# Ledger of designs, part 107: designed miniproteins, single chains, continued (3)

Each design is a single chain, and the fold is of that chain. pLDDT is the mean over its residues in the fold that is shown.

## One batch from the design tools (miniprotein)

Design m11722
Fold by ESMFold2-Fast:
Structure m11722 (fold): chain A 70 residues (1-70)
Amino acid sequence: MSLDEDIEIGVAMIAASVLVTTTPKADLPPDVKEQVEKLARQAIDYAVAGDIDKAKKLVKEALDLENKAL
């Protein structure tokens, strides 16, 4: 575990936390909101577990879904 890895964990957790917080306020279809929130929460879980690659992929999937639905 490197200093760079700790920074990546922090960034992934912040990004996922923002998604969880902002998604309910966005004018998105309910099914899309649920999927984005689910992906963001899974990303937080993986980041806490130290699986940064999976956390990053889930955050990106959540952002892509949100952007396509807006």
Scores: mean pLDDT 72

Design m11723
Fold by ESMFold2-Fast:
Formats: structure tokens, sequence, C-alpha cells
Structure m11723 (fold): chain A 88 residues (1-88)
């Protein structure tokens, strides 16, 4: 999967970054609810990589909610790849 490969590349860039806190995940959810459809592709991948890295139950719930709200097959595939990586 191209989406999975690109997510793994973003995860490598975050290797030394601190995982997101539950509060930061909630703030990202609010930002996504307001701007998610209009997020540049690079910002979307960066956000997803940070959610994957956190492995927090709230991040997993947020990814699941994003999948439910996604309308395009491409976006659903990307979000599913992110959810699969977050559960590893």
Amino acid sequence: SEARKRLEEFLKKLKNDEPLTAEEIERMKQYFDEHGEDLPEEELYALLARLIKSKDPKAIEFLQEMIEKATSPERKELLQAALDLAKE
C-alpha cells in the first residue's frame, strides 16, 4: 500500500518526537472536525503519523471516527492503514 509506505516514512521522521498526550489528541480532533476536508496531504500524513505513534486509546478512537466520516475510497484506505499501524 502506497498510503502505508508513506505513513511509515512520516513515522521515521517522528522517531525522536514525544508521543501525543490525550489532551493533544482531543485538540487535533477539534482541528480535524473544523479543517479535515481542507487539510493539505502532507499535514494529513503528519497528523496521522503522530496519532499512530501515540498508541493511545483516544488516538485509535479518533482514527475510527475519521474512517466513519470519510467519503472517498482513497481517504478510507489511508485512514485504515493508519489504524492498522496504530494497533501494531
Scores: mean pLDDT 78

Design m11724
Fold by ESMFold2-Fast:
Structure m11724 (fold): chain A 58 residues (1-58)
Amino acid sequence: MSKAQIREALRRIAEASGKSVSELSKELRDYEKKGFTREQALMALALKYGVGHVLREL
């Protein structure tokens, strides 16, 4: 997954969750600290906020 795709996915999750991209970036980093890859962390965030379809569009 490219940096642009990750940024777009975070933006869409932010719109769905009402959270800022900054807050979601912090949650993404927290998942990565737990041993998740960036793509796995992004998938976990998308599923948490009910926007898993965003990852299928990328």
Scores: mean pLDDT 76

Design m11725
Fold by ESMFold2-Fast:
Structure m11725 (fold): chain A 82 residues (1-82)
Amino acid sequence: SMEARKEAINYAAGSINLIGAEVTTDLMLRRYRELGASDEEVRRMVQGAVDSARAGAELDPSLRERALELEKRAREAGERLL
């Protein structure tokens, strides 16, 4: 149905947003700091990861728990680099 297709698209798009948050948190934050990113630039990248995780959960509520865990991990990773 059209409804099932829309739900599948939202799940895929939401999942892509969560993958973006995870990649930013686990791979990009530390490398960005190593390349000379300022405290403010690191804080902006952390907020980007948080915003990406939230956007994923908004697209598909079934992703809410995973998004909240990624928000927490992004903030904690950022604090360790500051």
Scores: mean pLDDT 90

Design m11726
Fold by ESMFold2-Fast:
Structure m11726 (fold): chain A 80 residues (1-80)
Amino acid sequence: SKIEALLDLLGLDEETKARVLALLAAGRYDEAARLLAPHATADDLGTAAVILGFELKPPKGFHTLPELEQIRWILRRIAA
């Protein structure tokens, strides 16, 4: 899937990738964001999403949000 390809592009190990995918499938975006944050920045995640053809339309002021909230928003968008 595009989401699996995105996590591969971020260089996640197979165990971390599997855990993130399971959390996203369960709608547990806050937990997925916390698990992903040590491995990728919001900028890394956004860039990977664009490369894979996801259309991200962040709201005004998005880049002023805490990093974890930016990651959570992107994950929720790509998992929809």
Scores: mean pLDDT 84

Design m11727
Fold by ESMFold2-Fast:
Structure m11727 (fold): chain A 87 residues (1-87)
Amino acid sequence: MIPKELKDEVLAIVREALRKYLTPEQADRVVAAVQAKLDEEDPSITDITATVLDELRRLGVSNETALKAAGDVADGIRKLLEERKAA
């Protein structure tokens, strides 16, 4: 339910959230996975956060850090969608 026109903003939110926890190279891999998911039909916040969690675990990131990073991503996307709904 993330509109395709918000794809770039969602990718920016993911990159910014991951900057706290990951190297730029690791963040780029997660962003690429999220970009692929956003290219699918009707991705939800849950789909994006699940993709982030899966990719972080593949990179060997701890469960604690992965959950925090995915939570920051979910919060950022939710705020973006609330702003667009209010406009």
Scores: mean pLDDT 80

Design m11728
Fold by ESMFold2-Fast:
Parts: C-alpha cells; sequence; structure tokens
Structure m11728 (fold): chain A 85 residues (1-85)
C-alpha cells in the first residue's frame, strides 16, 4: 500500500532525476497533492541562461499500477513515463 507521503516523495525524486539528466541546476522545487489524488512536483531549474520548469505527476491507476509522468511546463515536451506495478 502506497501512502500520500510516498507519492509526494516520488514526485520530488523524479523531478530531481530529470533535472540531473538535463544538466540543470535546481533553483526551487514545489511539491503538492492535487484534489484528484495526484502528487505533483514543479521544479525550477537553470541550464546556463535557460530557465527549465519540470512537472512530475505521480498517481495510482484504477488497476493499482503506479504512474510517474514527467514533462516541461515551458515547452509542453513529454520527457518520461514510468509505470510501476
Amino acid sequence: MISKEELLKLAEEYARKQAEKMGAEVVDIRVYMQADGKAVSELLGRKGDETIVIRVEVYLQEDGKLVIKSRSVTTGEEFEEVILD
């Protein structure tokens, strides 16, 4: 059984991992739970003079699978989707 605290932790961890993959410095990170039950992190990063904003959503599907989705807020680019059973 996964707790809300674990979902929030995963949202933060995956945002930080994505920033590391992109070579971005972490400036700020916000982590919160949405009303629909999704844990969300929004990471503000910097790569040289470029500002990068990464959003990670972590949620449980109806079939019990854990979904982690990462995307760019600024460009809308989808980075990664991880499904854990």
Scores: mean pLDDT 79

Design m11729
Fold by ESMFold2-Fast:
Formats: structure tokens, C-alpha cells, sequence
Structure m11729 (fold): chain A 79 residues (1-79)
């Protein structure tokens, strides 16, 4: 479900040191990064899969927000 995908995304973001306090805050963040994209199950699932795939390559000396932004751009380009 969409709700489960949002919860799993929040968990993955927390692993990067970027916790969000609610699903609404996560949706607001994602809409800011991808303003022309509908935050449907297809997008959220693709984003979750891309995050999980790329998370082992995350450099903790770099910005978690910039890392997320790059992944969001990659997912949007693939839709």
C-alpha cells in the first residue's frame, strides 16, 4: 500500500541520518524535490527500490539531502 511505502521510506531515510517526523513531512519533502511528479505507489516503490540499492554507496561525509535529491532525479528520469 502507499502508506506502507511511505513508512518504509521514512525508515530508509532514518538510516541515512535524515529522519522525518511524519508521512506528511516526507510527502512535502518529496514534492519539493520533484514538484511535477505525482507521489503515487509507482513512484514511491521505484524511489524505495532506488534508495535501498544506492544506500550502501552513501558517503556519510556528504549531504544526505543532496544524496536523496540525486536519487529522486534518477527515479523521475526513469518514469
Amino acid sequence: SRDELLEELMEELAKMGMPVSSKEELESLLQTLAPDVELDEEFLRALLEALRKNLPLFDPSKSPLQFLQGIVREVVASL
Scores: mean pLDDT 83

Design m11730
Fold by ESMFold2-Fast:
Structure m11730 (fold): chain A 78 residues (1-78)
Amino acid sequence: SKELDIVSEAAQKVADATRSLPTEDRAHIVRTAANAIMNKDPNAAEITREAGRKAGAPEDVIEKVEKITKEALEQVKK
């Protein structure tokens, strides 16, 4: 499924971007992004950004997960 492929790729990219975070925080951010993208939530990027912020992620990591989520959301909406 094109939708599952987009979500899987985005989840992997978010996992890679959050590699420096504790395992629990990393898993939560990945799951948050994947769920928001799969639900085609218009706020997916902001929801994922906030999850990263609450986990205490560095700003560059937050920006990366926001961008990954936004790009994946645009792909899944097509």
Scores: mean pLDDT 87

Design m11731
Fold by ESMFold2-Fast:
Structure m11731 (fold): chain A 80 residues (1-80)
Amino acid sequence: SGLEAIKRVAEALREEVSTFDLPEDVKRQILEELDRALNARTVDDAKRHLNRAVSLFTSYASDEQIDRMNERMTQASAEF
């Protein structure tokens, strides 16, 4: 289902983001949005929170971190 697919991407990003060297307050905000996506009951709600997490990440992350995140998202989407 669409909801399960979004949650798999959010789960993969949550694992990846936790390993990145980002400011603690920024990392916390990204992880909070990913947790909201994982707890969402609708596709629209999950998508909104996932999009917020990605926007926050890309605003503060290095180019190398963004490349790693994009690779992980692509892998998560392809596997499921």
Scores: mean pLDDT 81

Design m11732
Fold by ESMFold2-Fast:
Structure m11732 (fold): chain A 85 residues (1-85)
Amino acid sequence: MTKEELLEELRETLKELGVDEETIKKILELLEKGKIEEATKLVNEELLKVIKKEENKESFNAEIAKRLTGLALRVIGLIEELRLL
């Protein structure tokens, strides 16, 4: 997968997690500049916010938890692939 394809999949995955477009853009810009540590820190902060918001909903259940975990692991995997390029 190319760097451009990894960045596009990361954008789509973060959007599916409910991260706002401006924050996604900032994360992608950091990764394009090779600031992987700063991007990873911002991603971890946003993933934690998403998980906490979802946990506080009455609709929160095992299927939602599984989906969020899968998406979070995908985000982490995409960032690791970008780091190895």
Scores: mean pLDDT 79

Design m11733
Fold by ESMFold2-Fast:
Structure m11733 (fold): chain A 75 residues (1-75)
Amino acid sequence: METLEVEVGESEEEIEKAKEEAIERLRELARQGVTEVKLIVTAPKKTEALEKALKEIEQEAYRLGLTLHGELIVK
């Protein structure tokens, strides 16, 4: 199992950038034959934009055939 750590800021732009970077990393891991990933997301706040981004990351993982174990850490 591979671990992917993502640190997310408060702004919508920072959340979008972190989402895009996480999705690109998931695509690369899928290309390498990885099937199971632990995603650790650290954020200063749980916002609606963050929840939407996490859902989009989960949907892309599902599309790629990855089993995703999500963990959210609010600091």
Scores: mean pLDDT 83

Design m11734
Fold by ESMFold2-Fast:
Structure m11734 (fold): chain A 115 residues (1-115)
Amino acid sequence: MRRLRARLTLTVTDENGNVKTSEPAEAEGREGERVRLSATVEIELDKPAKITVTAHVVVEGGPARVRLTVTVENNGKKKSFTAELELRNGAAVATFTFDAEPGKVKVTVEAEVES
């Protein structure tokens, strides 16, 4: 029986080159199971900045489909982005860029992995 291992890492980069990375989220499932992972990064901006969000998903154990939902919360405003990825080589990267206002920026990525 094939086992599925998934890892999610979230990296947030500002236009000045400051980088903050989440702790890796990891989960195991079996073939045909749906696995959910979540990672969050919070930063604080003194000035408006362009933010780049990179979600890195690694799946071991065979081909998988991954749905990523990226939610950005900034000064009470919430934006969501969704990407669907097919993993042939065990890894996929999704990158999103947005303009942020000064204050707290909370980025959450949810990954749903299906084999």
Scores: mean pLDDT 80

Design m11735
Fold by ESMFold2-Fast:
Structure m11735 (fold): chain A 75 residues (1-75)
Amino acid sequence: METLKKIIEKVAQMRLKGEKLTDEERKALQAMYLIQVEGLSLEEAAKKLGISVGTLRNYLKRLADKLGVSLEELL
């Protein structure tokens, strides 16, 4: 819960400063929602977004690095 709140606040701060999310970052956030809220697996989230599991892992890793959290905290 704390990590998700931190992510939401960080994204809101970026938007307020005029920074927009990339397509990769938006897909990573959608996948995180599908996994954490809807209970989908990483494979199911990737299929729903029309990308490979490997591509999704890369998007999540880059988002985690940008937000200063571990990949495991996004899952």
Scores: mean pLDDT 74

Design m11736
Fold by ESMFold2-Fast:
Structure m11736 (fold): chain A 62 residues (1-62)
Amino acid sequence: SARSQQLRDQIRELKEQYRQGKISLDELLAGLAELYAQTPETDRAETLRELGKVLQEIMEEL
């Protein structure tokens, strides 16, 4: 759906901004938490999967 596509695009944008050093880890986590809080119940499982993937990628860089 358009909403799911927009969510994925927003998550990807936050991740890229973090990787480029444009935002801090705290700002990345705050942005991801805000996206989850704004997610409809029907899309929460998909949002959590995308968030888990981003967190895994960050942990692999530590």
Scores: mean pLDDT 76

Design m11737
Fold by ESMFold2-Fast:
Order: structure tokens, then sequence, then C-alpha cells
Structure m11737 (fold): chain A 101 residues (1-101)
């Protein structure tokens, strides 16, 4: 199923702009952006997302902590983690949260 509403979370605004343009062009989905985990959690409280693309390496609230809070708010949302350097423990935790990577 192609997601209709996507949240992109990354601490680099340039990365967010590039990803947003690419996803909107290829999927036609409505794309929201957040520059940190706290902002992502606040958006999930007001908006229902089909898919969240979440960077694990963010200041203030890391991606794993943000993912846990997001799943508490909306357990049905799909989270895909964006990191090439995931540890086996991180992968296990992410699978327990129902995320993909």
Amino acid sequence: MIPKKILLVDDDPTTLETMKKSIEKTTGAEVYTATNGKEAVELVKTEKFDLILLDLDMPEMDGLEAAEKIKEINPDVKIQFVSPNLTEEQKKKLKELGGSF
C-alpha cells in the first residue's frame, strides 16, 4: 500500500527538503517534516501519518526515543528508520516497535 501521508524526521533541513521533493514527486503523498524528535512527536499528536521516516541520530531526543513516544500515540503507524549503521540491539528494539530499516 502506497502511503498517503508521510512524516520525514531529520536534523538536517537540507536533507529534509531533498527527501520531501523526491517523495512528493514519486508518490504524490502529503509530506510533513520535523527537524527533531520532539517536533515529530508533537506533529503525530495532531496529524495521522501512514509512514514515518525517522533518523536515529538527532540532538535533544534521539530517533529511538521519538519512535517509542510516537508508537504510544499511534500504535498503527509504520516507522522506517534511516541509518546504515544500526547495531543488532537497535534492530531488535526497532522490530519490537513494529518498525522497519
Scores: mean pLDDT 73

Design m11738
Fold by ESMFold2-Fast:
Structure m11738 (fold): chain A 62 residues (1-62)
Amino acid sequence: SELDELLDEYRRAVASRDLDAIRAVIRRLEKRLPGFDPEDREFIEGLIEAGRAHLAEMERRA
């Protein structure tokens, strides 16, 4: 499913610690967010916030 593909992309980006890849997948999740079911949207919103927190931490430590 589209959600499964996005989650796989998200996990790979975070595992790679590639800031550009993380930014790209967060933007894609945000763009697609309104199209998901309410339960999935809540979960995805949590992932977006976690990803943004990771980006802020990595940029501060770089």
Scores: mean pLDDT 80

Design m11739
Fold by ESMFold2-Fast:
Structure m11739 (fold): chain A 79 residues (1-79)
Amino acid sequence: LEEIGKKALELAKRAIELAKEGKKALAAGPENVAKGIGLLIDAIGDALEAELLYEKYPEAVSEEAKKALEEARKLLGAK
């Protein structure tokens, strides 16, 4: 259970970082578009994995991880 909570937090935090970097890359110019898209795809993958862990093991996932996941979803424009 501890391993699940740790993984969810790490995935959520990484999704935030990748989403921010991806958005910055997209804004930086045409040479960075492919890099930005790749970073956003990675961020989406990490956020989805973290959300799956939260839904399957809600008691294992900390409030910090839940807040990080919410921030990642807002950055990615998720529903």
Scores: mean pLDDT 80

Design m11740
Fold by ESMFold2-Fast:
Structure m11740 (fold): chain A 97 residues (1-97)
Amino acid sequence: HMEEELRKIQEKIDKMTFEEIVKLGVEAIENDAPDAVIELLAIKAFYKAPESLKPVIDEFLQEEKERFKKNAGISDDERIELRVEFAREFLKRLAEL
């Protein structure tokens, strides 16, 4: 069931602009959408981001690398939680630009 919903969402997102994806991402967070949907929106926003935002994105990716480096000994479940938290934070930061 989740795979069916994710496929439909992915097809919709592939037709959207960067700005539309970021807006949808914030709405998804506010409406407690499934973590997989929030992660998908963050990934699609990253790939559709304009070149002018690449320095901001690179800075954010470096922050995430430092976060994972400090938490190298944590469980797989905790790694998933950190990844989802990063996706939410990323979408919120993009919406503030």
Scores: mean pLDDT 75

Design m11741
Fold by ESMFold2-Fast:
Structure m11741 (fold): chain A 84 residues (1-84)
Amino acid sequence: EAEKALEELKRLEERAAEAAARKDWATAAEYLEEAARLIEENLEPLSRLVAKEYGLSEEEARRLLERAAEEARALAEELRRKAE
């Protein structure tokens, strides 16, 4: 269910933020990678939900979510560099 996937994304974002606040960059990066994976695994249902909520086509919503997943991975890579 798309609403459940959004709830899980929120929890992963909170966990990443808490880890970052503690300067645990490796753990923060791990949660961001999990968030990106969750988006990719639930791309179709999330695209429908986002399209409905924001008045976008499903194709536009999908592209926006793909970008969000790429951004999360880029941030994870940056935090991984800080962890070393």
Scores: mean pLDDT 83

Design m11742
Fold by ESMFold2-Fast:
Structure m11742 (fold): chain A 62 residues (1-62)
Amino acid sequence: SPRRAAEATAIAAYSAGSKDLAVKAGRMAHQAVGGPEAYEAAKKGKTSDEAAELMRKVAERF
């Protein structure tokens, strides 16, 4: 759950151009899901606007 949330949040930040979220999500994703490789893998399956918007709201809290 947290690892997947970090992935989706990082994707959302990249897609939306949210620099602050991208930095914070990137740090957690590197620790939890294996860093940049995980971002690329997740982007292929979770580049939807719906997932991006929802995950961004969750990321604001972690």
Scores: mean pLDDT 54

Design m11743
Fold by ESMFold2-Fast:
Structure m11743 (fold): chain A 99 residues (1-99)
Amino acid sequence: SDKQALIETIDEVVDKLEELIAKYKEGKISAEEFKAQAKTLLQDLARKLKALGYDKLAESLENFIEEMEKLSDEEFFFAAGVLVGVLEIYRAVLKKELE
């Protein structure tokens, strides 16, 4: 598995998730649309992680998605923001390991 491919995958998902968060905050999409698109994006990330050989990271993300589905709209929005922060920290750790 190439750590660079993982970094690029995380970067793409973080950018897309941040765009969804911005659209929801601006009232451009409904809570239902936000939740549906965020879930699809995160499920796509989990599949890509597994394809790259990061099975444990994919499993952790799948478990997080399952917990997010139990949340209210406001809690889901908050959890999505927390996940962006977690992914950015993980990306920073991976980048440092490539030094």
Scores: mean pLDDT 83

Design m11744
Fold by ESMFold2-Fast:
Structure m11744 (fold): chain A 103 residues (1-103)
Amino acid sequence: SLAKGFEASAAAQGISPLELVEEMIEATVENAERAARAREAGDESKAAALEAAASILAIAVHQALDENPELRPELRERLLEAAERAAELGVDAAARALRRAAE
């Protein structure tokens, strides 16, 4: 499980589990936006790496919320907004994982 130890990780950083998941959602969108810019610049290898990073983060968000379902109601709107943004940027795997996290 990619989300194993999220509570311990958040505590070690002095943040809540909710804040840790929010940071991961933001990082997913940031990597998707960076991938889109890399594609526009013609850097296909950088774009692929950033798309992979966004997808891995989105999967980790889904896993974190599967293990901590009580956080989902507060994050649902943000997850759906992030999923729509990832889809607009062509990172379909990340969009799918974020939509599943919102379930």
Scores: mean pLDDT 84

Design m11745
Fold by ESMFold2-Fast:
Structure m11745 (fold): chain A 113 residues (1-113)
Amino acid sequence: EEELKELVRRAHELYTRARELLGLKSRPSVGAVGAELFRIGAELDGWSQEEMAERMGVSPRQLSEALRLIREANELEKPVIDKINEEVNNAPSQEESQEILEKSRKFINEAEK
């Protein structure tokens, strides 16, 4: 349990650093930066990494570092997310599934503090 809380804290720190490197004003959820980058890329066929960085107002080096941090953060959180999904999928009732989700939300919120 403490190991999972430490993973959430470390992932949150890496994600925050990636957000700052990309000049994002809002605090997106974990994975949201990746989703935004994918959305920007999907609007134009053939976007280079340099063009994407210019669109975001950052250097190609800052974009590369931010993507590395996001990947590392996602890997750190994977065991936590997988465990929550497994417990929810194995719940015998909707009521028990809801209790698991509420317990998981409390765990994540406490780990982020």
Scores: mean pLDDT 67

Design m11746
Fold by ESMFold2-Fast:
Structure m11746 (fold): chain A 69 residues (1-69)
Amino acid sequence: SPEEELVREVLRRLQEFEERQAQLQAEVERAQRISPELGRQAQERARQELARAQQELDAFLDRIERELR
């Protein structure tokens, strides 16, 4: 059904977001092991990338909400 397809797409995008978050967290941990300063820089970069990914996800979810209303 169209609703099942929408749910599947939402779950896929949520999974992609979670995978990206995990990847960035691993990068932060790796940088932190080298130095606290590199860890802070990696955290800042991760926050910016996740904020953009969150904005894209929110825009997609807004479209889905409009379709279900």
Scores: mean pLDDT 85

Design m11747
Fold by ESMFold2-Fast:
Structure m11747 (fold): chain A 84 residues (1-84)
Amino acid sequence: GGVDTIVDLLRADENEKRAARVAAETARRNSPPEDQFRASMAAASMAVVGMEPETARRFMRESGVSDGMIDAVVKGVEAGRKVL
């Protein structure tokens, strides 16, 4: 039913947020500090300021962040927005 679908989406959103945090923490020890800092700034801008995902992806790419890291960060934040 519709309620089951909503609950499943909320679960997916939380799992995506956790995946993004875990990826960020893992990358923190294995990535240059500058790349990690730029990715964190973009994630915060998307989550707090409501920055458009495409704008955040562009910012991270121009800052030299890996495409895989960009996808993980944006996907996690977008999942959070679906709860709204």
Scores: mean pLDDT 63

Design m11748
Fold by ESMFold2-Fast:
Structure m11748 (fold): chain A 88 residues (1-88)
Amino acid sequence: MDDLDREITAGLNRMAVSVTELTLPSIKQKVENATTASEKESLISELQKQIDLLKKIKEEAERLGDRETAERAQKLLDELTSLLNSLK
């Protein structure tokens, strides 16, 4: 049902954003330490998957009126997109 689905989705989105925020420094360090083409390709694939997930989270948060979670997801999207572009 719509009401229960909204509460569950909001909770999951908030958790996913928090986990990504906690792992962001580790991801940045991996990008800085990548020296081989193989390492860079692996990180590009990982970053693309994370970006796709965060786009879905942002859309869900916007749909639910959770502006705080949507703004946090956008900041993470900007950071991960910047890291992805730095590997090219």
Scores: mean pLDDT 81

Design m11749
Fold by ESMFold2-Fast:
Structure m11749 (fold): chain A 59 residues (1-59)
Amino acid sequence: SAAAERAARRAENAAKAAADTGHEVGAQLMSEYAKKAKEAKTAEEAEKYMRLAGDAAGG
């Protein structure tokens, strides 16, 4: 779905930015969750991983 696709792209962009800035644990967790969001086939699953990526960035 379009919602799942946008959520996955948002998570991927955030993870990429974190990795580029040398973020340690945050970048690793964001990258992992962004990959799962990108591979998600449902909007609900993609949003779940997008939120987890956001939490990793804030934690």
Scores: mean pLDDT 70

Design m11750
Fold by ESMFold2-Fast:
Structure m11750 (fold): chain A 75 residues (1-75)
Amino acid sequence: VAELLRQAAEAFRSGKKDEAIKLMEKVREEARKLPDFGQAVADAADYAIRLVKEGKLDEASRVFEGLAEQVEAGG
């Protein structure tokens, strides 16, 4: 999950929004397989995808950073 999240963040910074969304969808699916903590990560990933699609890039960036911190704290 952490590796997919890093790849999604890099794609987002590179302006590859479609690739970032695709990687975040993978993060969401992998996170759903984790107990407790995984549901929160999946929900946040879904929210980040919506923000990117709506063009709210600053808010999306903050969610990407929050997800990275949450995954590192949960491992």
Scores: mean pLDDT 72

Design m11751
Fold by ESMFold2-Fast:
Structure m11751 (fold): chain A 71 residues (1-71)
Amino acid sequence: SKKDAEELKKLLEEKGVKVKSVYSSGSNIYIEFENGGRAVVDLEEGTVYTDGLTEEEKEAVEAAFKELAAR
């Protein structure tokens, strides 16, 4: 949902990661980072796909997803 996308963006920003855009479509949240990396989070399957992210950005996405999923 749009609320989940907004919450995920906040969680990522709290972890020091700079987010260019976030949007939701179906069960997926799509994240584009300012450095050009991307992530897709599937809230139904609990899966995270990353492309072009640093190790720190990957860890931030995984941690933010776990915090969102624990609600």
Scores: mean pLDDT 82

Design m11752
Fold by ESMFold2-Fast:
Structure m11752 (fold): chain A 53 residues (1-53)
Amino acid sequence: GATKTLAATYLVNELKVDQETADYIVNESLTRDVKQVSNERDILTRAYLAKQA
């Protein structure tokens, strides 16, 4: 969302890289975070259901 756009803008200002490169870095980082969070949520959901059973 908005955070992705702000992060890309920050990289352009801080690293003085092209907008394309900044957008790529942000997308790569978010993809990794999403995968990690998804795995953790699955584990927590299964643990919660096991605790209720």
Scores: mean pLDDT 64

Design m11753
Fold by ESMFold2-Fast:
Structure m11753 (fold): chain A 94 residues (1-94)
Amino acid sequence: MEKDAEFARRLGDRVAEEVSKIDPELAKELRRAMDELAKHPETAAEVGRILGLASTLPDPKEAYRKMAEGARRLPHPAAQRLAEILEKVADLLE
């Protein structure tokens, strides 16, 4: 659980770096959502699993949409916030 939450933080940082190339403000919001999730290790671990699986998709827009869909299924405010941010990122990609 704790190691999975650490993995989620590293994946979140990588996703935030990629998002910063699209929209730096959304990247800041994403980092804030990941910081809140880090306080809830079980939810953070599930987010890490969702982000990891979606990141294997070759199309970035589909990857972000899948990340958002997965996060939206988690009954936690920080995961819902993460889903909103990721959906906005997907919408910015042509």
Scores: mean pLDDT 78

Design m11754
Fold by ESMFold2-Fast:
Structure m11754 (fold): chain A 92 residues (1-92)
Amino acid sequence: SRAELMRELVFLESRATLLYTRLQLMKKYNPELDKEKVKKLEEKVREAIELARKALEDFLAGKMSEEELRRVRREVEEKLREVEEELKELEK
């Protein structure tokens, strides 16, 4: 449903924001981490947040179909999954 897809994207945006906060804290409290790798992960998370927000705005404005919104949701989820995997590797 329309409301369900919007809720899913809002939850993904919240998840991305939490990941961004975690990356900022790691950057502050772990000076041994590769700052260039952390920066690349921050950029990827920021792109995911922007993609989700833009898709929600376009969908609410009637500029995006429900199928297009589902594709963006999958893309955002995949980007966040990759960031989480790379983050786990950095914490080893």
Scores: mean pLDDT 83

Design m11755
Fold by ESMFold2-Fast:
Structure m11755 (fold): chain A 74 residues (1-74)
Amino acid sequence: EVVFDEADSAAEIRLKVYRAIQESSDLQQVLAVVQRAIAILERRLAADPDDAVTRAVLAELRQIAADLQAQIAA
């Protein structure tokens, strides 16, 4: 079970996602965690478009989500 706090930095959200990948063998559950992280970071980036760290983490998580979706579809 992964819980994201409003106080979590983009780096902390990234670490929580990687922990979920390490701890779960269920690709659908991992994808749901990644999608929740993406939604949080997208809201933050909309509020601060110049946040380069959030933008970089968001791009990385979007790639992970795409890779997970491809694996689930196979």
Scores: mean pLDDT 84

Design m11756
Fold by ESMFold2-Fast:
Structure m11756 (fold): chain A 78 residues (1-78)
Amino acid sequence: SREERRERIDKQVEELRKKLLDAGYSKETADEIAEKYRENLLISEGDREALEKRRQEDVEKGALTPASLAAYDRALAS
């Protein structure tokens, strides 16, 4: 299910966070990196609808930058 997939992603993110802390990263930096990784995993593992909705929200809010638009377009390309 979608919930099971998200739980699996959360476990992968937590594993990365622990590796970063073990490597000497601060908790704040490790949390920031792990959170961005979580977003990328959600997108890559079948959260295409959420990615499309988020892109539309950013358009409507005027929050898109050229860099973020390029990233959305790349991620949405099959």
Scores: mean pLDDT 74

